# Designs tried in a protein design run: designed miniproteins, single chains. Part 43

Each design is a single chain, and the fold is of that chain. pLDDT is the mean over its residues in the fold that is shown.

## One batch from the design tools (miniprotein)

Design m1481
Fold by ESMFold2-Fast:
Structure m1481 (fold): chain A 81 residues (1-81)
Amino acid sequence: MSPEEVIERALELVKKAKEAKDPSVQASYATAASLLIVGLEVETELPEEVRKLLNDAIKAASQGKFDEAIKLLEEALELVR
């Protein structure tokens, strides 16, 4: 899976977390997105700017700041295109 595909999947999961009404379901989607991003960072050498955006997005999602996480993931996606 390319970096673009992984970030797109993580973005989709964070959007599902935002739409979920159950906090446990929100946490599950946010955790799944975080695991995808961590896996990408371990397997792929990414520019420092992209890594920072991805790490900031994971932190925002873990804090329930889904709109901020979505924006950061969209910025990271633009840089890897």
Scores: mean pLDDT 84

Design m1482
Fold by ESMFold2-Fast:
Structure m1482 (fold): chain A 84 residues (1-84)
Amino acid sequence: SPVQEALKLVEDRSPKEQFIAASMVLTLANGLASPRSKQALQDFVDELDTLSPEERAKRLYLEFHVKLSPEEAVAFVDLVRSLL
């Protein structure tokens, strides 16, 4: 499942990071229902890759209303990329 894949990606990280990754994947899975949504997510990930870790955290807060550290934001982008 996407949740199990998320937990594997962050298995060596803190329980907080594991919880955030799992929660975000569940939210994101609803967005992966169509090819158009997948393309929008790919474009979003590509945009995030041009930003600093701090700006990625800010952008993810605007989209998902979750406060992330810069390190957690990097982990989230890697996770989203793995789902595309």
Scores: mean pLDDT 69

Design m1483
Fold by ESMFold2-Fast:
Structure m1483 (fold): chain A 100 residues (1-100)
Amino acid sequence: MEEDIKKIEEIMLEFMKKNNVPEEWIESFKKIMEKMREEKKSLGDVLLAVMGFLIGLLRKGLITLEEAIETIKKISEAVNLSEEKEKQLIDTVKDAAARM
């Protein structure tokens, strides 16, 4: 669990910095991840928080849908998610984008 949360945090931080996401969003994400680690949240809970953050960035126009999907794929590979779970996360982001 702790290793998976760390991998997710590293992938998301690299992604946000590469896409010039404002520092306030990066710091907010770090605080959320630290809290999830301290509270020993499940991988599912961490993934929901990550999805909420990606959707927030997408709604603010800070990232594209394609960038969000690529980051979800990277996270899925790093924490060994099933193809079904990866598809569910991608479909969630696509649905959120379609409702904007």
Scores: mean pLDDT 83

Design m1484
Fold by ESMFold2-Fast:
Order: C-alpha cells, then sequence, then structure tokens
Structure m1484 (fold): chain A 60 residues (1-60)
C-alpha cells in the first residue's frame, strides 16, 4: 500500500471510523497524526504535510 492510498483512506473515513481505519493500516493513533488529520480537514495543511505525518507515524 502506498502512502497516498493510506492518506486517502484516512481522510475519506468518517470521524468515528478513523481509528478503525488507522488500525487496519497498522498505524498507532498518534496525537500528532490525529492533529494533522484534523488540520487537513480544516484546510490548514496540504496533503503533503499530512503524508509527512503518516510517514512519521508509520516509521515508529
Amino acid sequence: MTIEEAVTKIVSAKPEDKEKVLKELGLEPDEELKEAIEKYAKGEISSSDLARAVIRTFNK
């Protein structure tokens, strides 16, 4: 699975389903990742910034 596919699945999920999607992707729901997802939904950061947060979480 590519990082772009992971990001797409996360942002397209409903808020209450996001944690389940993160677990399916093998990602721990990190506070930094949750904040990045929320900022992206508000249009405060770019998709590349969100991708960086996903990479950071995945590398842990």
Scores: mean pLDDT 71

Design m1485
Fold by ESMFold2-Fast:
Structure m1485 (fold): chain A 65 residues (1-65)
Amino acid sequence: SEQLQADLAYLEAGRDTGLADATQAVKRAEGEDPERAESMRKAQQDLEAVSTRRVEAARAALAAA
């Protein structure tokens, strides 16, 4: 369905943008606050895992349609 394809594209774009923004934020923090940078890296890893799971669920829904 067109809606499920649009939902998948939206989730993929959101994941890619979010991970890119997180990577830049970590780089900015590394020179100023190493402890904050480390916490941000953990948050980025958590974001990647959650985003990947959401994309996989959307792909499964599209495959079942």
Scores: mean pLDDT 81

Design m1486
Fold by ESMFold2-Fast:
Structure m1486 (fold): chain A 74 residues (1-74)
Amino acid sequence: APSPEEQVRAFVDGLSEEEQWDLLLGIREAAEAHWSPEEVAALDARVERMRTLSPEERRELLVEVMVEFLRRMG
């Protein structure tokens, strides 16, 4: 079976740029409700970095963020 990262990558690859941003905003909102302020600040730093990245690099960072989020919510 594919790894959790491979499954998340396949899911994200199926999303439009708008859907990728919607996913990121949903993760950030859920993180604000469930994570510490320090963890949310670290996520915000990654989101700000995404604004300067190419679409391909942004997708990779979104995969990393989603994998981390799913690991923390389990």
Scores: mean pLDDT 79

Design m1487
Fold by ESMFold2-Fast:
Structure m1487 (fold): chain A 100 residues (1-100)
Amino acid sequence: SPEREELVERIAEIVREISNLLNSIVEDVFKLTKLNMKLIAASSGVYIAARMGAPLEELEKVLSMLEDVLDLVKQKAPIEEIEKKLDEVVNAVGALERRL
């Protein structure tokens, strides 16, 4: 029946839309996991830099940058904005480690 075929097509369309939305959520989870791994690496780097006698002024700059990341996460900012700010932290920590 044409009505049956139209209903089946509408069901298929909704299933595809649900699948696409679920896949988008899974991709965001992978992106957040990658950001959390970057944060853990930066935390380790700060600990090493602090132990190696990094200047307090440079450690305070990294703390301020991490506070900016915390504010973005609390505001549920776009993942891309959080990543950009966290990459600035990672680069700053890497620069500190290379000077020690």
Scores: mean pLDDT 87

Design m1488
Fold by ESMFold2-Fast:
Structure m1488 (fold): chain A 90 residues (1-90)
Amino acid sequence: NAMAEARKKRIEERNAKFEKVQKLVDDLISKIRENGKITKEELEEALKKYGFTVEDVKGVLLYRIDKGENVEEAKQLLEVLDSIEEERKK
């Protein structure tokens, strides 16, 4: 069934992207742990380098918070991402 095969492929592609975003989030959390914070500039450079949107990263951060993993660092990253979105609206 061609429709079932196309759906399966889309799920696999979505899961592969999610795994790549998770690796970026792990790197960003490590930077917060090492330096105590992350700057808007560092976060924007990371998004640009990997070609991910603010929404892609927020999705992973909310997933981590829901699981109770790296909650403090994830909340800090969400605040910086919200600041980037507000700045982009101006």
Scores: mean pLDDT 79

Design m1489
Fold by ESMFold2-Fast:
Structure m1489 (fold): chain A 68 residues (1-68)
Amino acid sequence: LTALQKQVLVLAAQGKSVDEIAAILGNKAAVLAAIASLEAQGLVTISPSGLITLTADGIALVINLAKA
């Protein structure tokens, strides 16, 4: 994963929406690209409301990132 994808994944684990993550990181296009990449890898799913839900693999990866 890229550094941006890791930041997006951690913020999603905190319950941040797509728009909240875009506001925090300052680049909505890069955040959307990172989310699409994470979804393609099976790490997150996105609801029509913009709610990001982590998969089991996504949760495991966030736990590993939080340990550092």
Scores: mean pLDDT 81

Design m1490
Fold by ESMFold2-Fast:
Structure m1490 (fold): chain A 80 residues (1-80)
Amino acid sequence: TEKLTVKFPSGTVVEVELPEKTTVEEALKKIEEKLKKEFPNDEKALQTLEKIKELLKDFKDVVLTVKELKELIDRAISGL
């Protein structure tokens, strides 16, 4: 397992544990679950995640390494 750390524009940081390779969908699902559990009142982070899910919708079944997932998600956030 590897750790994926995502920093939201609100300043909230979410860390999830993933297999070395997983789908974009599974990674985003774990990020969403962690964010809702630990930071349920961070509306900006939740809105950012919803935009990322929509932006990456066509890539949901793509299997990536944790490093590639981080680069993809960080790029998606920076583009918002």
Scores: mean pLDDT 85

Design m1491
Fold by ESMFold2-Fast:
Structure m1491 (fold): chain A 88 residues (1-88)
Amino acid sequence: MVIHTAVRRYQLRTRPLQPSTKVTLTVTAEGNDRLLGQWLGYDPRTGELLAVGQTEADRPTSPLRLSLSLSDGIELEVTEERHEVHEL
């Protein structure tokens, strides 16, 4: 079995998040791509959000969509950058 891991890096277009802000992230695979799992992290110093998704497809046919909700009611815009790695 060949599994392709898609690593997505997101840069916030606004100011960095406050350390006390709680982030809720929902990741959805659009189209026919099946998401096997996800992990996410946020670095408040750089404003970088890292999401890792695994799919069974040789090529993801559809982009992943991210929805962010903050505990203080602030909405975030995210710019997507994707890197794919082949895993055995």
Scores: mean pLDDT 49

Design m1492
Fold by ESMFold2-Fast:
Structure m1492 (fold): chain A 60 residues (1-60)
Amino acid sequence: TKELVEEAKKKGEETVDEKGKEGLDDAIKAGLDTLAGLPKEKRPLAANEVANYVMKKADE
């Protein structure tokens, strides 16, 4: 579970690095798509954590 969340954060960050701030929606989507392997009950918390991380990276 933690490994998949970290992988999702990394995918989102890589997309922000590649496309810049204009790619924020694509970066969030890439992170969330990585979380598809998680059990449904764990996805909401993981998705919120990944989205917040990616948004913070795009603002810096």
Scores: mean pLDDT 75

Design m1493
Fold by ESMFold2-Fast:
Structure m1493 (fold): chain A 99 residues (1-99)
Amino acid sequence: MEEAIKEAEKILVDAIKKLNEVSDQMSHETAIYSTAAAMYGLALIEDARFGEISVEEALKEMADAFRDASKFHRENGDTKAAEIFDEAAKKLEELREKV
């Protein structure tokens, strides 16, 4: 359980670092959306850590949110950010299968 939370946090941190590397290619709107998605992911990790939701539920909601973020970025022409969110969502989905 704690190991799954730590791995989810690592996935989130790695995604944020990659998004920062391509942030100069984002519009103001897509940059705000990236920030909102990352903050939501952090809130889900915190809720799971404090037992407010299950780890499985947190991983599912975070992956779903990142898939939505990927779609939004792709529709706005930011393919690199979309790929970063898709990769992070995939890792979260794979992690959920182990919980």
Scores: mean pLDDT 84

Design m1494
Fold by ESMFold2-Fast:
Structure m1494 (fold): chain A 58 residues (1-58)
Amino acid sequence: SGGSLVGYVVEEGDTLESIFKKYGLDLAEYKEKVMALNSLKSDELKPGEVLMIPTNMP
């Protein structure tokens, strides 16, 4: 139990998949939740954006 959010500054070439792998998150399970949390309408990321990533998710 317990959860934290980390602000990740998107770098050029980053994808939701690569960021999720960095934080140990399953893409299929958490993609929609993370997109909703960040008000993303697509999985395209812009370099320099801050993306809130949930950590220690079940």
Scores: mean pLDDT 75

Design m1495
Fold by ESMFold2-Fast:
Structure m1495 (fold): chain A 65 residues (1-65)
Amino acid sequence: MDTTQSQINRIISQTRTDMSNATSTDQVNQIFRDTSRQIIDILNSSSNPDQNMLQSSTDTYQSVS
């Protein structure tokens, strides 16, 4: 959780810097798309048990136990 949040925060910070450096609407749009995709990919990988391997299933089971 902390690791995932840290990664997302880093991406957001980088995006803000890139947007501040970019003055064209087209570039801003591309930066936004790239950022959104990266965040979605991280969240998708983190929440999907099949992508997260068997250890994710074990963690979930332990949480309810």
Scores: mean pLDDT 66

Design m1496
Fold by ESMFold2-Fast:
Structure m1496 (fold): chain A 74 residues (1-74)
Amino acid sequence: AVEELRALLEERRAYWTAKVPEYAAEIRALMDAVYEAVAAAIRAGASDEEIEEAALAVLKEHEAAVKKILEAGK
């Protein structure tokens, strides 16, 4: 489960880094932050809803970086 999550996030990191290589460091930081929050929730025995909330909270916290990556990838 946790290792499968890392593999999925690594695929997404590779995809976005290929589109916007200048933001490679920011993309990696965002993917790592999502992994750490979700993996911690899974290890703590959190519910599916709590795991989803943890992922959404990270995306909301990094909203500015997400917007920059998406805009650069147009």
Scores: mean pLDDT 79

Design m1497
Fold by ESMFold2-Fast:
Structure m1497 (fold): chain A 79 residues (1-79)
Amino acid sequence: DAEREAAIAAARERAAAGEALVLLADVSNPEEVELARELAEAVRAAGGRVAVIDYDSKASREERQAAYKRALEAHAALR
């Protein structure tokens, strides 16, 4: 999948530039969960900093907001 390969390459370049990455993985979509896993592995293999935050796009608004808050906290913690 060209889009998957491009996303992995972009994540590696951002990690090489010293960026901390936070990935939101929609557990309602197994392909997005797998892509987030591959992106996180690629970033870690490049020596980068990454966190993966699970969320459910079909969950309640409150649960989705809680996942976004966790993502912001994870980004702050990765520096």
Scores: mean pLDDT 79

Design m1498
Fold by ESMFold2-Fast:
Structure m1498 (fold): chain A 89 residues (1-89)
Amino acid sequence: MSAEELLREADRVLREGGDAIDDPEKLLELARRALELVDRLREQLDEAAEIVARETGLPFEEARELLERALEALRESLERLIAEAEAKL
């Protein structure tokens, strides 16, 4: 999957999350899928950063650093949410 395809899939997962807000099992499934997408985007960090730089007008190096930090923060948040949800199931 290309970086553009990963970003489109991430947007799709976010929309599905909104629709599934009252379904804890569906939200857990979507959170796990989002975590996989974060890991894949990290593997294609340079390609994803080029897209972000183009869309935002930021220099590539700044876009890359911001994206890397955002993906790390999202990964930690998703791992915590999954662990909390699994503990309640």
Scores: mean pLDDT 76

Design m1499
Fold by ESMFold2-Fast:
Structure m1499 (fold): chain A 81 residues (1-81)
Amino acid sequence: SAAAEKKKLAEQYVKLGREALEKGDYDRALTYATLALHLDPSNKEAVDILEEVARKYEEMGKELLAKGIRTYVERVKAENA
């Protein structure tokens, strides 16, 4: 089904996002995790990656970017509650 295909693609983006995060490529991790969450709004691992990216941006003094990521995650959770 189309839903099953979207979930599989989301899982692939989650893997890419995690690899990027482990390598310190936060911009790439943000992109992949956002795409994963867009394809599967219930994907907890994509949310976890986005929250970790937000924390890293905060550590770098990029507080507005971190706040933007957290606001986006909260919005997706609210729209899919």
Scores: mean pLDDT 88

Design m1500
Fold by ESMFold2-Fast:
Structure m1500 (fold): chain A 80 residues (1-80)
Amino acid sequence: SAAERRRRLEEDIAESFLRMALTVLGFSPELTDEVVEMLRRGASVEEIVEFVKEKRPDLTEEEVEFLRRIVENIRELLES
């Protein structure tokens, strides 16, 4: 259906945007894939943020909050 095609496009765009943001923040391809997979599996924003903080303790509070906002916005879009 047109609605299913729109949903798939929204998911593809959201994933691409998240991957770009993670790459800019210096995430490895492996860690990027893990974060994207968590999002796809329905992990909460808090679960994703905790995972990121454990794997990248070098990130500043501002960078973590930037990522949190991205994940929250993507979640809102995909669940709407």
Scores: mean pLDDT 82

Design m1501
Fold by ESMFold2-Fast:
Structure m1501 (fold): chain A 68 residues (1-68)
Amino acid sequence: MTVGDLIEELRKDPSKYKEVLERLVKAGLISEETKQGFLEFVKKHGEEAAAEALISLLETLPADTPVE
């Protein structure tokens, strides 16, 4: 799975944002602190807004970057 694959999955199903965050932390692409920030963001702004913010972050990485 690549960053590009995760972006497409989030665009199809914003509810997967939590699973994507876990994968990114395990892959070393984001910190646990960044994950916590997104979890707090979803509580205030909802899953769709959180998924869009996460997609914007992922777009700063090469699309072919591998993730677990």
Scores: mean pLDDT 80

Design m1502
Fold by ESMFold2-Fast:
Structure m1502 (fold): chain A 81 residues (1-81)
Amino acid sequence: MEIVVFAKLKGSRENVKKVAEEVSKVPGVTEVNYVADPRDPSVYYVSIVTKDEEAAKKAIEKLLEAAKENGVEVLSIEIVG
């Protein structure tokens, strides 16, 4: 079953891009998109498309790790599948 992870991140565009690139390297992640909030350009909405629950778990672990390493705050994570 395909699982989509939605995350809300706070950080610079460059640091959020680095986080998205690290998450995209996780096996079973098929797509990563991020977009700035038009009201607050320090806030980004990220969607991560994964092939299954194991890929979703690994993607979330990598998201949290990469965010911490790059000074990006994780405001929320939601899982749909």
Scores: mean pLDDT 86

Design m1503
Fold by ESMFold2-Fast:
Parts: structure tokens; sequence; C-alpha cells
Structure m1503 (fold): chain A 85 residues (1-85)
């Protein structure tokens, strides 16, 4: 799994979260279950496994792995900017 591929998964997660966060909060979905739903949708949209999507999302979260998040931002930022433009 390349940094560019990880960046696309993160961008996909941001798009899903933006559309779904209010819905999941209103439905009383726990933070843990919301994260699982996010990982499953990212996996489906990117063709990766749910385990891979979960690992990438956890590692990108600064609370889980600051060093990994820093590498993704530094190495894949042009793709993140392009996808969010």
Amino acid sequence: MSPAEQARMVVTAVEIAHRRAEEWNAAGVSEEEAFERLAREVARRTGASVETARAVLEATDASTSAAFAERIRAEAIPLLEEAQA
C-alpha cells in the first residue's frame, strides 16, 4: 500500500464523514460503530479490505500515529489537494 493509495482512502473517508456524520449522530450511532461504518464504506469505494481501510484511518488519526500522519501529509499532500480542489 503506497502513501498515494493511503491518501486516496483518507480523502474518501473525509467525503463519507462529511455526508454521514450528522446522520450517524442523529441515529445515536456510537463513535466506535461510526468508525466501523466509515472503514467499511472506504473499503467498498477504494476496493481495499475493511481491515486495511481501518488501519489507514487509525494511523492517519494524530491520536493513533503522529509519525504516520505526518508522512502521509508530507508525501501525499499534492494528491489530497488535487482531490479536494
Scores: mean pLDDT 66

Design m1504
Fold by ESMFold2-Fast:
Parts: C-alpha cells; structure tokens; sequence
Structure m1504 (fold): chain A 120 residues (1-120)
C-alpha cells in the first residue's frame, strides 16, 4: 500500500541518518547531515498528509502510530550511539543528545498533533 511504502522510506531515511551521524568527522559535517534530514522530513510529512486525505480516520491514526513507534525506536538507537561515543567523541555525543534528539522529538510532536486533528 502507499502508506506502507512511505513507512519503509521513512525507516530507510532514519537508518541513513544513523549511519551518516556515526560516520561524521566534524560537527560541521554533523550539522550538514541533520539539515539534509530536516529537508527530507518536511517532504515526508507533506507526502504523509496527502496520503492521510485518502485514508479512513482509523487507518490514518494507525499509520501515524506506526511512524511515532519508529521514531521512538530511532531515539533509543541514537541514545546507544551517543553513549558509545561519549569517551571517544564527547562533542558528537552531546550533539546527538541535544540537537538530533530535539529534531526527533519535534517530529514526534508534529505527528501527535496530526493524530489529534484526525481524532476530532
């Protein structure tokens, strides 16, 4: 289904973000990676909103819950990466804890607000 394809693309986007952040050699590179992710996230949300217009309310709510579940999983993966990096690259660990997690939290909040609009 279109929504399952979008969820798969979303998971691939999250895994790409994880890989790129683990491979960065500078904070400037880390900021470039996160800015690219933010732009992809905006495109993803536009595609999600268009698909939600074609879905039932219950199907849309279920889809949003799956995206929120994946973002919570992604947060746990980034926490693990940050802990592993804390001794070797404390600046990158702090960037993950502060900047990367903040963006993921923002995405979760956006999806929660979108879900609330469907529930009304």
Amino acid sequence: SPIDELLQKFKEMGEELLKKIEEVTSLDDAYEVINEFIEKLKQFFNELEELLKKMSRDEGIEAIDKFIDYLNELKQKFDEVAEKLKSKNPELAEFIKKDVQSIIDGAINYLKELKEKLEK
Scores: mean pLDDT 87

Design m1505
Fold by ESMFold2-Fast:
Structure m1505 (fold): chain A 100 residues (1-100)
Amino acid sequence: GKVLKVDIEVTEDSAVVTLKMDVSAKEAEDLALIFAMRLRDAGIVAKAEIEVDEEKNEVTIRLKLKDVSPEEAAEAIVAALREAAALLGLEVGELNITLK
């Protein structure tokens, strides 16, 4: 299957998720939307902003977090991303997490 490279940076009140993927813009947008919806439903995220850069094969998702620890947010982000990827037939390969 197609493999995603993922970088996640989490702070006390925000997270930035960068997805690098050789997929269509439509697949990238669908992944980002499903992911953001799952995090809102889980009560982790107050606001989500999605940017797609087709030239770089990169999707940037900026999250404003609710009152959760960076560790709890990181676990929820990883779980939501794996679930969203699985629904679209994508694999999460390389995953890097930075906590601040």
Scores: mean pLDDT 80

Design m1506
Fold by ESMFold2-Fast:
Structure m1506 (fold): chain A 73 residues (1-73)
Amino acid sequence: PTWFVEVIVEVNGKRYSTGFVPREFPDLESAKRHLTNLARGLLRLGNLDPEKAELSFEIDEEKRRLRVTARVE
């Protein structure tokens, strides 16, 4: 089923968002795994250490919306 997924990166008080994008995933765990990998990749592209990031998820299963926020100190 199609999920609407968003990645948010917060660093030094600034917030960057991909916005919600539609993507096909077989289940919620696949969607979460994909967003975790995407968030870590975006941090690396910004020359940030993904191991120093706190990841939090906001999930709405009824609407098939999933958001991950990656926060760096």
Scores: mean pLDDT 84

Design m1507
Fold by ESMFold2-Fast:
Parts: sequence; structure tokens; C-alpha cells
Structure m1507 (fold): chain A 92 residues (1-92)
Amino acid sequence: SDEEVKKLEKKIEELEKQIERLLSDPNATPQTRYQLETAQHDIELAREYLEKAKKSTDPEEQTRLFTRALLYVISASGNIFVAERMVERVRA
């Protein structure tokens, strides 16, 4: 639905801002940056699949493409979470 698409787009934008903030953190190590680069790649794939879902006229294909976008958002969220914990550990 249009509402689900808008919610996912908003979530992608929030995750992009989190990545930018963490990349700018002086406590970001090379390992932290690797996690964030993985998250950036997942976000790029999420955007690609979401755009394909928006253009599809087949409900089954729309569902498959949207689900792929969701999985990449979940993956990105996980990598961001790990990166945040790494930054916190350096600060402690």
C-alpha cells in the first residue's frame, strides 16, 4: 500500500541519517566503518527494490519486491546497531 511504502521510505531516510552521524563520530574505527559501509549498501538495495515494487503492476511481484526491500532495511538496521555499540565501547 502507499502508506507502507511511505513508512519504509521514512525508515530508510532515518537510517541514512544514523549512518552519516556514526561515520562522523571520532570514535568510529575501521571496523565500525566497515559495518556502516555494509549498511549503506543494504540501504541502496532497499531503495532499488522499493522503486521496483512501486513500478510493478503485479500484486504478487509487488509483495516479493517490497519484502526484499524490508529485509535489506532490517539488515541495515542490524549493522547500524552493531556500529553504535562499537562506538559506545570506544567511548567507555
Scores: mean pLDDT 88

Design m1508
Fold by ESMFold2-Fast:
Order: C-alpha cells, then sequence, then structure tokens
Structure m1508 (fold): chain A 69 residues (1-69)
C-alpha cells in the first residue's frame, strides 16, 4: 500500500488541509508530510495534529476502497 499512498500524496495532503480548514481556522499552520507510505503531521497544536492524522487515515481508507472496486 506504500505505492498507493505515495502516488496520491499531493491529493491526500490537499484533502486533509481542505477538511481540516472546514473544522479549524488554524489549519494552515499544520505541516503534513508523506514519505515511504507514512503520513507525518507536525503542529504546535496537538489537537490539530491528531485531527489531521484522523482525516488522513480516512482519506487513505477511501482510496483503498476505491482501488478494490
Amino acid sequence: MKELIDENKEEIIARVKAELAQRHPDADKVKIEIKDGKVTVTSDDPELALEAIRIANDIIYELLKKKEE
């Protein structure tokens, strides 16, 4: 699944930022990195970091489901 995550890393990052922005005004302060199939989130706000990780996992799950179709 590393290849799927790496191929869609820009889409995953963009979607996480878009969804996070709908829930939190400081979404732009969250740094999201995807490398070797691993999602890393950095933020001065641990709650924002956790929310971003949850959103990223949901998006990855959605991409996996779409691939199975």
Scores: mean pLDDT 75

Design m1509
Fold by ESMFold2-Fast:
Structure m1509 (fold): chain A 75 residues (1-75)
Amino acid sequence: MEIKENKEKYEYYKEIVEKALKLGRDASLNPSLEEREALRKALNPELSPLEGLELAKKKAEEYEKKLKEALEKKK
């Protein structure tokens, strides 16, 4: 079922984006270079952390849109 697969992928990328944004919001919890490097490698080892975050946002939006369209199709 395409809906379930798109939901799982959306939730995965959404969590990555939320965690990255949470780390960026609190200056006292500014992520170490190691944590930023881990985020980069988790998203894409060739991308900077900022580029990886933007890619994750784009993927989350893409799967959210696909999930919404699939749900509307079933109405």
Scores: mean pLDDT 60

Design m1510
Fold by ESMFold2-Fast:
Structure m1510 (fold): chain A 91 residues (1-91)
Amino acid sequence: MRDERSRAVLLIEEAAAFLYMAASLSEDPRDKEVLLETGRRLDEIARRLERGEISPEDALRESTRVLREAAGQTSGWASDIARKLADNLAA
């Protein structure tokens, strides 16, 4: 059975993957840039979590904060995706 760390890594990596997909489908250059940068930030959090440099709880909290920031910096569909991913990680 995977521990809490492994579960948190998978959730954060999945969120990053969704952001990269959303960026590839986005026609707005600013939304695309924010989604790509946010995905990269989530990947870095996942790597820190895998190395034991951050707790699962802190990694999920930081990832949720980063996604909420992205929702505030994007519009329409991109904002909705970032917000839904943040809500999913906070659950």
Scores: mean pLDDT 85

Design m1511
Fold by ESMFold2-Fast:
Structure m1511 (fold): chain A 90 residues (1-90)
Amino acid sequence: GIAEALENLESCVNTGNENCALEALETVLSELKKETPSISSAEKLLELAQSVLVKYPDNAELQKLAEELDSLVKKKLNKQYEKEILKDLK
């Protein structure tokens, strides 16, 4: 699930292992296509995407995947916020 993929990505980014981060990013993107993250998970994913962009500026593949993650999470987070706002409008 997204939670396990998120933990793996965080571990890879913290250890500085680019190959680990690449595999973890691909896994997170795959899981995000299957399910909608919670708001808290989405916020953590945005932070991790930004960390990858800052930490690996010369790795074009990691930059591309991190940008895709940021874009996808923002789209899903906006939809999740819309649902939460609509739930409170009773």
Scores: mean pLDDT 78

Design m1512
Fold by ESMFold2-Fast:
Structure m1512 (fold): chain A 91 residues (1-91)
Amino acid sequence: DKKVVEEVKKKAEEAVASTPEEAFRLIQEAADFVERNRDKLSVESLEEIGKALSDAVVAVVDKMSPVQASAAGVRVAGVTGYALIKKRKEK
């Protein structure tokens, strides 16, 4: 659980320091990594991951094309959606 959060945060921080093309690729890879491990992640971990990815997208959005920014935003929204669905089931 914590290892997945740390790996995603590492990719998010690397994306902020990268070129726009590399940042987009790193955000996509981080989102894919979350999807593969979603069943192992707590609501708290998913919320922390979603915030890290959202912060990274906001930091690089001015450097991205509108298409890249939109695609990255949709992937981040997907991670937040996983947290909301899981939170509803844990009630």
Scores: mean pLDDT 77

Design m1513
Fold by ESMFold2-Fast:
Structure m1513 (fold): chain A 68 residues (1-68)
Amino acid sequence: SEMERLVEEIRRVTAEVVALLTDPETAEHLAREGEAIVKWVREGKLSLEQARAALAHYRALLAALRAA
């Protein structure tokens, strides 16, 4: 399903971002944020459009961190 694909991609991208962060507090905060978004998408509190926007945001963040 689209929801399962988006949840899997959000988890994958946020895990990659977390792996690139050197500050443990920032890494922990982002990991919790990613898991909260996954939970809210699964519970229907976030729409699929909002889930796609979140994924796009994390992909942009990953690209920026890799370029630094």
Scores: mean pLDDT 86

Design m1514
Fold by ESMFold2-Fast:
Structure m1514 (fold): chain A 58 residues (1-58)
Amino acid sequence: VDPALVEKLEAEFRAMDRATRLTILHEAELGLKEPPPDMTPEQLALLKATVVAARRAL
């Protein structure tokens, strides 16, 4: 995962309220476990970065 992307997303998530961060984390974790068949590698990489960043922002 791109560390710069994780840092950027973490900063953005820290600016959000906690309920929004928990929702983002939950939905991203579900998407990572059960990704749609048409998900692009770029979307999958962003989803992985989102999970890492959201966990750090909690």
Scores: mean pLDDT 79

Design m1515
Fold by ESMFold2-Fast:
Structure m1515 (fold): chain A 58 residues (1-58)
Amino acid sequence: GPPPSQEEIDRALAAIRAVQAENGVVTPEDLDAIRRELGLSQGAIDIAVRQLAAEQEA
């Protein structure tokens, strides 16, 4: 499929960060809900998850 846009990745990251801020963790179920609700590609979610994980561990 087409590569995810920077806007898509940014929207995914913002949504994932919001869930993490509220719950302290982000589950695969949360990621699926975000992807479906915002109409994002799987690639955008994957990139956002990688960025978020790097922020937590770096």
Scores: mean pLDDT 79

Design m1516
Fold by ESMFold2-Fast:
Structure m1516 (fold): chain A 72 residues (1-72)
Amino acid sequence: AVETLKEAVEDLINEVKKAKESGDYERAKIALERLRGLVDAWERVAKKNNDPELLEAVQEARKKIDEIESEL
């Protein structure tokens, strides 16, 4: 679960970065929205299962999202 979340987050972060580098801000925005939705879904799973390791991974992902959004 934690590894799956980290891999998916990294893939979407790379998509945002590539879209930004190509000047495709619409694609970057869509990838960022997908990333936020993914993290929100995993946070709900972590809370339902009382999984502190998964919740930590969610919090780490949110910090990375905030950093990337600030660069857009």
Scores: mean pLDDT 81

